# Designs tried in a protein design run: designed miniproteins, single chains. Part 47

Each design is a single chain, and the fold is of that chain. pLDDT is the mean over its residues in the fold that is shown.

## One batch from the design tools (miniprotein)

Design m1719
Fold by ESMFold2-Fast:
Structure m1719 (fold): chain A 81 residues (1-81)
Amino acid sequence: MSISDDQLQAEIDDAMARIQEAVGKLDPESVKLVEEMIKQGKSQSEITDILAKKLSEKKGLSPDLARSIASNLVAAVLKRL
């Protein structure tokens, strides 16, 4: 369903803040691990799914939100290479 533009913008801003916090705390070790896994033929989807589960349990986030954050983390790691 459609929601108001103000409400949508607030939700996007909050989600972006969460993503930036998670990305800002990326360890060099995690970056290297993700790169090696991809180089060995593992898919981004598999890594994202694992991270999403960890975020959901650690922060008590909804599974959907955790998956969104995990997806952005994996993408950010790849783009930093």
Scores: mean pLDDT 65

Design m1720
Fold by ESMFold2-Fast:
Structure m1720 (fold): chain A 90 residues (1-90)
Amino acid sequence: MKITKEELEEILEEARELAREALKTASDISKAIAARLLIIGADILLEMGDLEAAARDLKAALELLLEATTDPAVLAKAEELLKKIEELLK
């Protein structure tokens, strides 16, 4: 498998926006905050060139977003992005 920086940058940008929206509807604010911190960590890892570690942190962040909110639109988008990352990690 080959993970590209460009594919991860696209997912990172979408995950960042999703985490921002999730904070507006968060039923578990601590999980929403933890997801944001993991997204920040993934951004740093991408800058360092550790694509696999960045993908793992993004996966963990999206899993936390699925637990943090009850908004169906946010849940659907988080599941979509999670599936994309899981395919990249195969």
Scores: mean pLDDT 82

Design m1723
Fold by ESMFold2-Fast:
Structure m1723 (fold): chain A 62 residues (1-62)
Amino acid sequence: DADLARLGELLTQARNYEKEGKFDEAAKLYQEALDLARRLGLHPGTIAELERRYQEAKEKAK
């Protein structure tokens, strides 16, 4: 599915930015992934995990 492939791309890129210490870029990609997951109606546990990662990246970007 194209939407699930896009979600996978966003998460891979976000993790790579985290490894590089680029937390602003990682947070933007986690935000896009979270918005996509919500639109797709993914499992609440998946959405909660993405919310946690987004918040963590935002905190590290300070």
Scores: mean pLDDT 85

Design m1724
Fold by ESMFold2-Fast:
Structure m1724 (fold): chain A 74 residues (1-74)
Amino acid sequence: SFVMSEEGRKAMLEDIKKLLRDELKVPEELVDEIAEKALEFAEELHANKKAKSSEDLLEAVKKKGKELAEELAK
């Protein structure tokens, strides 16, 4: 079962930031804000048992991060 520990949360946040920088080319000034919002969304999905694995959470974070990057670019 997936468990969101404090250490796991920090590791996931860093992985999200790398994804935003390296793959989605998000501006550096927005990386931290988008990563935190995407992680909060994933935590809500986990709390509501809508995400069953760390892989499901990562995919949800990727999708949310992309949506937030597009929204903040307006």
Scores: mean pLDDT 72

Design m1725
Fold by ESMFold2-Fast:
Structure m1725 (fold): chain A 66 residues (1-66)
Amino acid sequence: GAKLKILELLSKRPLSTGELAKELRLSKSTVSKILKELEKEGLIKRNKDGKYELTEKGKEWLKEKL
């Protein structure tokens, strides 16, 4: 699903909402909703540059699913 693809992309480098929307070919609105859900779950966080990145919890979750 889109959540797994977002986490996989973020495992490679921090990305903005716009960069994720382009890579996934989804609307920014759809990606923003998924990102807010993942952030609430503690799997991602915003960095100093305002980009999203995996937390330690997110890295562990992704390792278990792949």
Scores: mean pLDDT 85

Design m1726
Fold by ESMFold2-Fast:
Structure m1726 (fold): chain A 68 residues (1-68)
Amino acid sequence: SAEEVARELAEKYGLDDAQREYLRRLLERHRDDPVRLEEELATWLASYLGLPPEEAVAEARRAVEMLR
């Protein structure tokens, strides 16, 4: 679920409650569009968490698979 994915990312990267809730909403908003979800999530992870682009894309793909 989006809540579980957001929780796992929050635990892994030390996100606060506001960041986790933003992430949960982003995952729910794009749940039925995996291409857009991957792009939006990878952009957010790179821009706000400072992940290298390749790692951000890998995490986004993992999240998309977990929502299927």
Scores: mean pLDDT 82

Design m1727
Fold by ESMFold2-Fast:
Structure m1727 (fold): chain A 75 residues (1-75)
Amino acid sequence: MAAPEASEELREKAERVEAGKASPEEVEELKREAVRLLAEAYGVDAADLEAAVAADAAGDRERALELFRRVQAEA
């Protein structure tokens, strides 16, 4: 299962992003941390997954929240 402490930190960041209270830096951190956890769950390189996410032209906030939702589904 995903580490409880990492999950709590990501949840707090996701809540701030969803509420529109997060800085652009927090949105980027949420994306990066979610990509890392998803890469571990899928058994792939985080850099490869990050490149795939970056190729999608979706907005940063929406992408960060989508990645976080996938992390929660894997937990």
Scores: mean pLDDT 66

Design m1728
Fold by ESMFold2-Fast:
Structure m1728 (fold): chain A 80 residues (1-80)
Amino acid sequence: MRKEAAENVRKGLEFAAKALEDQGRTEKAEHIRALMPEVAKAIEEAEPDEAVKFTGYDGVEFNITIEDALKMGPTTAPPP
């Protein structure tokens, strides 16, 4: 479960980074990509009821629990 939650969050962040890159916001996309391994690791190490906090681009903070990450479902990159 924790690995699945971490993978879902990682794919979600990668999808968001790709969308930002397509909009020409490359620096923000790189910021999100840099956060992916830390967020995924934190979720894998968290207890099921713990919230993982991370700071996105522009200083926006997000809180994600393992349960919330699992509810997001698997996120795939858009087809070409």
Scores: mean pLDDT 64

Design m1729
Fold by ESMFold2-Fast:
Structure m1729 (fold): chain A 66 residues (1-66)
Amino acid sequence: MVLEVETTLPVPKRIGLELWLLGIPGTEVKRTGDNTFIVTTTLSDAEFEALVSQLQSFEGVKVTVL
């Protein structure tokens, strides 16, 4: 499954988010801009829904399911 993640976070928080995503087994993260990432994942449907919900809970983060 694929997500687009857009943020308005300060640099340290953006780096922290990117590193957190990279730490999840079965995920790949590709930067598409200074504040935009494409996340590709092999997670189960339930784990994917949990990830989307977690990301949507962060202030300054927008998530689009592709």
Scores: mean pLDDT 79

Design m1730
Fold by ESMFold2-Fast:
Parts: C-alpha cells; structure tokens; sequence
Structure m1730 (fold): chain A 72 residues (1-72)
C-alpha cells in the first residue's frame, strides 16, 4: 500500500539521519587535524554526508508525492 511505502521511506530517512550524526562526530574529531591524511579523510566524510543529505531530500520529495496520491 501507499501507506506502507511511505513508512518504509520514513524509516530509510531515519537510518540516513543516524548515519549523518555518526559522520558529524567523525568530522568534529578530524577538524583540528591539519595533516594531509586528516584533510583527505575529512573531505571524504563531508562528501559522504552531502550524498546522504541529497538522498534524504529525494526521499522526502517521494514521500510528499505519495501523500498527495493517498489524499486523492
């Protein structure tokens, strides 16, 4: 059902938000590391975070479309 699909997407968003929180912790720990290795690691974590934030936005848009169909 559309309601089940919405729930599954909301659960996936929650999982991605938890992953972003873990990435934010690692980013904070690496902010003071000015070494080449630290900068490269930090950049990788920031790219991963941006990717997850983008995926969350796409999922939120899909949920809104499904909610509109559920109300029709």
Amino acid sequence: SLEEEIRELEERIKEYEEEIKELEKEIEELKDDESREGVLRLTGLEIRKIGLEFEIELLKRKIEELKKKLEE
Scores: mean pLDDT 84

Design m1731
Fold by ESMFold2-Fast:
Structure m1731 (fold): chain A 69 residues (1-69)
Amino acid sequence: MPTGAQIVAAARAGRIDEAARLAAEFIRAQNLPAEPSARVIARALVEKGLLDEEQAREFAERVVELLRE
């Protein structure tokens, strides 16, 4: 199962689409609410200096899209 550490590692390596897929898998595996959980993960990446505010919004939208599919 994907972990928060794996999401952060992918984002740190600039693999943002991989980080979004890992975040979607994490949220699905834990049966968490999609939109709030995606926003929390995006905010954590901003706090770590890995995404800016615009990138965080795009990341959260991408995670929610992956969870709908």
Scores: mean pLDDT 83

Design m1732
Fold by ESMFold2-Fast:
Structure m1732 (fold): chain A 57 residues (1-57)
Amino acid sequence: MKLILELIGLKLRRIGLEFDLELLKRTGGSQEELEKIEKEIEEIEKEIKELEKRLKE
């Protein structure tokens, strides 16, 4: 398996979650749902940074 493919997958998932976050903000989603999605985005950002480091090794 290629780390590059995993990195692309994570970036696409982040974009999807950012879209969901904006949609929830516009439609009046709950505080808990907003916080949950923000946390997931933050977690994916960390995974992306870790994979980028591995690609340089």
Scores: mean pLDDT 80

Design m1733
Fold by ESMFold2-Fast:
Structure m1733 (fold): chain A 64 residues (1-64)
Amino acid sequence: MLPDLDEVLRALAAMEIGLLKASNLSKEDIKKFGERMIELLRKNGASDEVIEEFKKEVEKLIKS
C-alpha cells in the first residue's frame, strides 16, 4: 500500500528538523528555514496536523 501523502510530508518535515538540529545554524536561520518548509508543506497539501507538529518542533529548537 502506498503511504498517505500526509505520512510522506510528515517524514519530510522530520528530516528537515533533524537537519536543522545538526546544522549549528543560528536561531534566526532555523526560523527562516522553518518558515520555508512550512510554505512547502502547505503548497503540497499538508494537513494542519502535520504543519502544527512541525511548528512545535521548530519552536523547541528556537527555545533551546
Scores: mean pLDDT 79

Design m1734
Fold by ESMFold2-Fast:
Structure m1734 (fold): chain A 61 residues (1-61)
Amino acid sequence: SLLAEFERLAAENIALVPAEYRDAARRSAQELLDFLREAGDEELVRRAVEGAREALAALRA
C-alpha cells in the first residue's frame, strides 16, 4: 500500500540523518503517518511518498 511505502521511505530517510536529529525525525514521520491514516486521502499519501523519495534522493546526493 502507499502507506506502507511511506513507512519504508521514512525509515530509510531517518537512517541517513545525523544521530542527533533521528528522534525528532521519527516523531515527525509518525505524526505525519497518523495524520495520513486519519485523513484517508490517497492523494495526500501519494504526495507524502513523492516527498519522501525526493528527500531520500537529496540525502543520498
Scores: mean pLDDT 82

Design m1735
Fold by ESMFold2-Fast:
Structure m1735 (fold): chain A 67 residues (1-67)
Amino acid sequence: VSEKELTEGVFEVAVAVYLSVALRTEDEEVRRESIERLRRIKREAEELGLERAARYAEEAIAEVERA
């Protein structure tokens, strides 16, 4: 497994965790913090050229904003 593949996997796990928290929390502060972390993960993934992780973060943000 390449370093890029490992890094993408780590970012994808982070996206899944914060997406799950944002969708299930009834605490507006926790939800807001989770969305902010998803946005930061997307920006960092884009800067690092992690196309797959960036796409998943974008989809996660859209899902939370739709909910």
Scores: mean pLDDT 82

Design m1736
Fold by ESMFold2-Fast:
Structure m1736 (fold): chain A 115 residues (1-115)
Amino acid sequence: MVERRAEELLRLLREAAGLEPREGDAAQLAAYEAAKAAVAPEAEARARHLGETWGLAPEEVEQVRRAYQAGYAGAVSGNTVTAAREVAELMAAAPTPELAALIEAAFFGGVVDAL
């Protein structure tokens, strides 16, 4: 369930990074999208490196890229609820548990790089 996974991600963000569960208003949503765009080149580079290391297909590299962007943008904007939901959906769509773990790792990599 995406909902349960999002709740777990929010708990980890609070416990590990001190980031409280927050759903952004219109301004925070705009900040979230702007932060995703700003970190896109770095996210692409990291996703390509992981794809080469783990032999990921192009569509799987895209999932990892999106997860990193969501983590970074969530931490920068404070819109942690939107970030956690986006990544929970990516993890639920992953064809393997190994890819779901890489998506989660990329998300927290983005969070750490934003702090």
Scores: mean pLDDT 83

Design m1737
Fold by ESMFold2-Fast:
Structure m1737 (fold): chain A 94 residues (1-94)
Amino acid sequence: DILRLHLQMALHGSRGTVALRNGDGDSASSHFDQASDYLLQMARLGLQSGLLSQQQYQNLVTAANYLRLASRAARDGDLDSARRYLDLAQDALS
């Protein structure tokens, strides 16, 4: 359900942020990929159920895409780019 997806997204987003702060790019990458996947599943279900507008859906898709870019940067060891993409993902959710 949407609540479980939201809690999983929040958990992985939080754990990814902590891993990134600690310089653990591999762990950060894994968590941001999982957070992105859960966020996209929530966005799709929210749009299909009428809980999200088309604009709100697009904002969540944008945030998920930035989480995927943060994941890739973290995996490549570019932790500074990963932090910038995480900031952009958070801005898209605001």
Scores: mean pLDDT 89

Design m1738
Fold by ESMFold2-Fast:
Structure m1738 (fold): chain A 60 residues (1-60)
Amino acid sequence: SVTITIEAKDLNAAIAAALRIIGADPRAKTTLKGNTVVATLPDDPEVIAFARELQEEFAP
């Protein structure tokens, strides 16, 4: 598994990022820590690439 951390500008943005990850792959696990999403993903290059795109999109 691969862990990717997504920092968002606020809690609502963090929740939105977490929901987009879960919607992309239900095997993904997300934990919210304030404005930060800690996503544990399968070793799937497409899922990992999607999460990295979200990491950049949601960056504050």
Scores: mean pLDDT 83

Design m1740
Fold by ESMFold2-Fast:
Formats: C-alpha cells, sequence, structure tokens
Structure m1740 (fold): chain A 83 residues (1-83)
C-alpha cells in the first residue's frame, strides 16, 4: 500500500492525474484487503479526480474519507469548496 501511495503522490505532483488515480486505487485495494481502509488515500483520490474536472467522483471520495475519519479536515474543506 505505502509504495503505491508514494507513486500516486509522485504522479500527482507531476500533473499526471490519470497515473495518480491508478496508484491510489491500487493502494486503497491493498489497504482494504488488509482490513485497514485509509481516509487519506480516499482524499488523495478525490483531489486527483477534482483536478481532472470529475467533480462527481471527487465528492464521492471526499465523502468516503469523511466516513472513515469524520474529523479529516482536508476532505471536509475540499467538499465544502465543491458544494
Amino acid sequence: AEEYRRKGIEAFNKGDYDTAIEYFEKAIEIAEKEGKPDAELYHNLGVAYANKGDVKKAVEYYKKALELWPGYEGARAYLNLLN
């Protein structure tokens, strides 16, 4: 999971949002199989979708991040911006 998170962040920082999404999805798959879902991965996936202009998917993933960690301020702030 950690290796895919790192690769996703690297791709995101280069503006390669499609590659970032693929790596974050792989990181989420591994984390969920291990019984340790990760709110930060869902938030990162939401931000990547928002940067692609896919607001619907961005909102869905921000909501998933908040379901896992209701106090996750980053996801809440982005969700409020998208309304």
Scores: mean pLDDT 78

Design m1741
Fold by ESMFold2-Fast:
Structure m1741 (fold): chain A 55 residues (1-55)
Amino acid sequence: SLEEDIAEVREAIARLREILARKGAQMSAETRARFEAAIATLEARLAELEARLAA
């Protein structure tokens, strides 16, 4: 369901942000950029799913 997909994406974003907060300072610039890009992609997906739920 859309609600389940939204919950899953929110959890994924939270997990990646937690990893960046705890380990980001010890990551290479390339690895940090990859995590930031993944979060941005998931945030875009979340916005799309929330728009579909609101329709």
Scores: mean pLDDT 88

Design m1743
Fold by ESMFold2-Fast:
Structure m1743 (fold): chain A 100 residues (1-100)
Amino acid sequence: MRLTPEQAELVKKIVDEATKILRKHVSKVKNLTPEEAVLSVATELRIVGTAIDLALQGKSEEEIKKEVAKILRDTAERVKDQYPELAKAFEEAAKEIEKL
């Protein structure tokens, strides 16, 4: 499948904004472990893949942002017991992305 120029620009905009927000909140995590750093990067890659897939399906900017926020909340829920500060960073990032 091929992204249109408009879909590619939409994906780039959302990914750039979402990763910037995520990195801002993750930077507040004290004593970030190598495992938490890898989880953060893996979450960024999942955001990129999801944005591309949804844009190819013709989803709106609002729908893509909503799914990106869901990925962050789902990841936060999954890691909250082991990495509570990282989970909080993902939840705060999700809230900020939804307000975009």
Scores: mean pLDDT 87

Design m1744
Fold by ESMFold2-Fast:
Structure m1744 (fold): chain A 62 residues (1-62)
Amino acid sequence: MEERRRLIVENLKTVAGLPDEEAERYAEILVASYPGPGQGLDVEGAKAAKEIGDKIHEREAK
């Protein structure tokens, strides 16, 4: 669990360019919302993933 959270935080900081605080918050949501291999994210996880994607797109456009 902790290792996966750290990897997600690192990816959010590197790919999305999120501040440490935001990256940690989103990583917690994604870890808690992931039901297991082969399953989709739940509603909270899907929402967080969309918000991250929107942030990446905005940064590339600006």
Scores: mean pLDDT 69

Design m1745
Fold by ESMFold2-Fast:
Structure m1745 (fold): chain A 60 residues (1-60)
Amino acid sequence: MVTLEAEFEDILRAIGLALRLIGDFPEAEVSLKGGRVTVTLPDDPEVIARVKALLEEYSK
């Protein structure tokens, strides 16, 4: 299992990312606490790379 985390000052952006992760990655465990999004997923390099790309997109 791999845990990735992103933190946003804009809580609506954090909510948007969390909802996107839940929809696109059903195998992922997503939690949201304030502006912090935590996602836990299998040790699948392909899935991890896609999630990292999405985190980078939302962090712009």
Scores: mean pLDDT 81

Design m1746
Fold by ESMFold2-Fast:
Structure m1746 (fold): chain A 63 residues (1-63)
Amino acid sequence: SAKEEAEKLAREGGRAFKEGRYEEAARLYQQAADKAKQIEDAGYGRSMVGAAERAARLAEAKA
């Protein structure tokens, strides 16, 4: 289901974030947010966008 796909993408984003792969984490969290939009879960979508933005900022800071 789209919810299961969103959760899988969020878990993969979390793993990438813990490994310092912030660019990959940002992409995965953004994909999870897009899936949350499909299931009309605005709260989860906002959370995933926030996670993607934080990962993107860390990727820029490490460049």
Scores: mean pLDDT 80

Design m1747
Fold by ESMFold2-Fast:
Structure m1747 (fold): chain A 64 residues (1-64)
Amino acid sequence: SEDEEELRRILETALKETDLVVIKVALKEALKLPMPEEVRELLEQALKETDLEEIKELLRQALE
């Protein structure tokens, strides 16, 4: 779906970022889109994290 493609695009772009502020803004925008509950939980967890690599691991999991 269009929303699924947009979600994937946002998350793939976020994975290329190194600035936590930029990543978290992208995640907040992604969370406005419809998604499976499992994916939503991963992104909500990523917003609570402070470690860049931990956030990226959650985003990689969300893209599966």
Scores: mean pLDDT 85

Design m1748
Fold by ESMFold2-Fast:
Structure m1748 (fold): chain A 88 residues (1-88)
Amino acid sequence: MEKEELAKEYIAKIGLAKAVSIGTTLSPEEAPQAQKELDKEGEKLFEKWMKLSIEEVKEKGEKLYQQAEKEAQQVLKDAEEKKKKAEE
């Protein structure tokens, strides 16, 4: 896999996990702006990673993805529990 494709794959995965957190925690009025900022951060991250080796992209991408995924899973669990209590 080319370094560019690998970087795009990780940025997409990280962005998706963060978008789940945004959509779960923010109001409909706040979420669109937060998603635009997320896209901008992904673009900046891609530019930085294009200066790195493929191995560095793998290491940084994996760490950031694991962190974002853990955060998204925790946010989803917290939101689901809060919703269940509100539906009683």
Scores: mean pLDDT 78

Design m1749
Fold by ESMFold2-Fast:
Structure m1749 (fold): chain A 90 residues (1-90)
Amino acid sequence: MIEELKKKKNLEAAIEAVELAISYIRQGKYDEAIELINVAISIVKEIKGDEKLRQQAIDALNRAIEAIKNGDYETAIRQLKVAINILKNL
């Protein structure tokens, strides 16, 4: 019961951080977007659940960071949306 509530809160926090990162990319705030993606990765690493889905979410978040660093903001947003969809199923 308490662990399920923590998992739900952590999932909601991770998704919110990713959605805010997408907003910051659209505003040209790329460093702040990377900081939020790293926060989401830290939260996801602490979530108990399907290890394969958790790793796929982390991989998508890391690909988004690399895309931002390369100036490929369209790919970054796409990878962040992939991460949100995976997190909703975690």
Scores: mean pLDDT 85

Design m1750
Fold by ESMFold2-Fast:
Structure m1750 (fold): chain A 73 residues (1-73)
Amino acid sequence: MEGKEKALKALGELLALLKEIPEELIEKDKELLEKLKEYEKKAIEAAEKGDFDGAAEYLEKAKEVVREFIKKL
């Protein structure tokens, strides 16, 4: 269950980071939205297969994309 706990923690942290970005700025950066959707899709697909470690890795990549976006603001 370690992977599942990591995935849930990463998901919670990702959602917290996304709340820090104004909706208008997210709408203006289509590349950011597409990257986030790609990693979220891969995380969901991994979780559906029972690969919670893989899901956590994709969620961590999504978090990094959001952090890099915030840093450039």
Scores: mean pLDDT 79

Design m1751
Fold by ESMFold2-Fast:
Structure m1751 (fold): chain A 62 residues (1-62)
Amino acid sequence: MKEEIEKAIEEDFTKAFKLGVGGVLDRRNKRGDPEYIDLQIEAGVAAVDRIAKEIEEWIASR
């Protein structure tokens, strides 16, 4: 139950964040270099990972 909720939130958050980042990148850097776009996506994924870690730490510190 708790695990299911956490998984759903993580999936939803990751999906929404990737959609948002992808939309902004697409709109701002139309016809960008494919290599550059890949690097930006990688940076976005790393940022999500950092945020998730920070949230976990914040919850654990309570």
Scores: mean pLDDT 62

Design m1752
Fold by ESMFold2-Fast:
Structure m1752 (fold): chain A 76 residues (1-76)
Amino acid sequence: MLEATRRAVAEAAEAVAKAYPDASSQEQIDALVRETARRLAALGFSPEQTERALLELGFSPDLAARIAARVAEILA
């Protein structure tokens, strides 16, 4: 679980940095939330698994909850 989450986060961060180099910090965070959620949902993560795994990786509770909420939207 943690290894797959760590890889998905790293790939999302790289994709956002490459695609949105001139974006504001808020726009980059919003893009990171979307890309991370999409990748974790594609790997079969539930919203609950997503939030727990991100908290274990040291994500803030707010950011972990935002990504988990986006996973829920993708799976709905």
Scores: mean pLDDT 78

Design m1753
Fold by ESMFold2-Fast:
Order: C-alpha cells, then structure tokens, then sequence
Structure m1753 (fold): chain A 72 residues (1-72)
C-alpha cells in the first residue's frame, strides 16, 4: 500500500534519528518509481480512478522526499 501525503508527513515528523530518515528516503524513492509506473499503466488502460490514486501516491512520495532531503 502506498501511503497518503498526510500519513507520510506525519510519520516523518515523528522521526528523531538521521539514519531512520535516510532509510525512509530510500523507501520513498522506490515508492515514487512504483507510483509513476502504476500511473502510466493506468493511463494506458484508461483507468482514471487508478491513475488518480497513483498520482496522489506520486505527489505524497515527492513531497516527503523533498522534505527529508532538506533535513539531511
């Protein structure tokens, strides 16, 4: 399951260790690639609902990645 933007940001706010932030950043980059792939597949299939879900996941991952990179 790809978390929502709000869920990811809340999880990041609870982090207290730099090493945990780096590990989360690696995971988020993988989720971002998965979301982009899912979005492209959904668009190609004409599935607007899945495309919208993948887009939200992509936005959530990108926002969290930028936030974490600023903290590192």
Amino acid sequence: MIPSKEEVLEAVEELTKTEDIKKLLEGLKKQLEAAKKAKEAAIAAGDKEKAAEAEKAEEAAEAAIKYLEEKL
Scores: mean pLDDT 75

Design m1754
Fold by ESMFold2-Fast:
Structure m1754 (fold): chain A 97 residues (1-97)
Amino acid sequence: SVEELLKKAEELLKKAEEAIKEGKYEEALELARKALEAAEEAYKLAKEKGDKEKALKAAELQLKAARLLLEVAPKEELKKAIADVFDAIGDIIEIES
C-alpha cells in the first residue's frame, strides 16, 4: 500500500540520518537509496490512485532521500544524486499544479 511504502521510506530516512551522525557513510548511502526507491514507488502508486496528498508526501520524501544521497554519495554518483533532487522537485511541482 502507499501507506506502507511511505512508512518504509520514513523509517529508512531516519536510519540513514543516524548512520551519518555515526560516520557510517556506506550504510547511510544504502539506506538513503532504499528510502528513495520506496518514496518513488509510493509517488507512482499514489498518483495512479489519484491521492494527491499522499503523492505530495512521497515527493517530499523523495527530495529528502535525494538530498541525503547528495551529501554522502561518492564523486562517481554525484551526477545521479543531483538528477534525483531535480526529479523530486519536479514531482512536487506537478502535484501542486
Scores: mean pLDDT 84

Design m1755
Fold by ESMFold2-Fast:
Structure m1755 (fold): chain A 70 residues (1-70)
Amino acid sequence: LSKEEQIELLENAIKAIEISETAGLAALKELRDLGILSEEEYQEAVEALRKGDLKKAIEILKKKIEELKK
């Protein structure tokens, strides 16, 4: 995957998180399976989502987007 494709998938995952927990969890799993998120990043985002901390889950994905933009 190109950096641009990875960023698009991360942005789509943020939208999924904002729609529902089920959609967000599915998107996070896809990001992990594609190697875009590490296992550690994936687990932190899943835990945040399950606790209802959408801001923290989104922040993890935004941080990854910024890393890819370098």
Scores: mean pLDDT 86

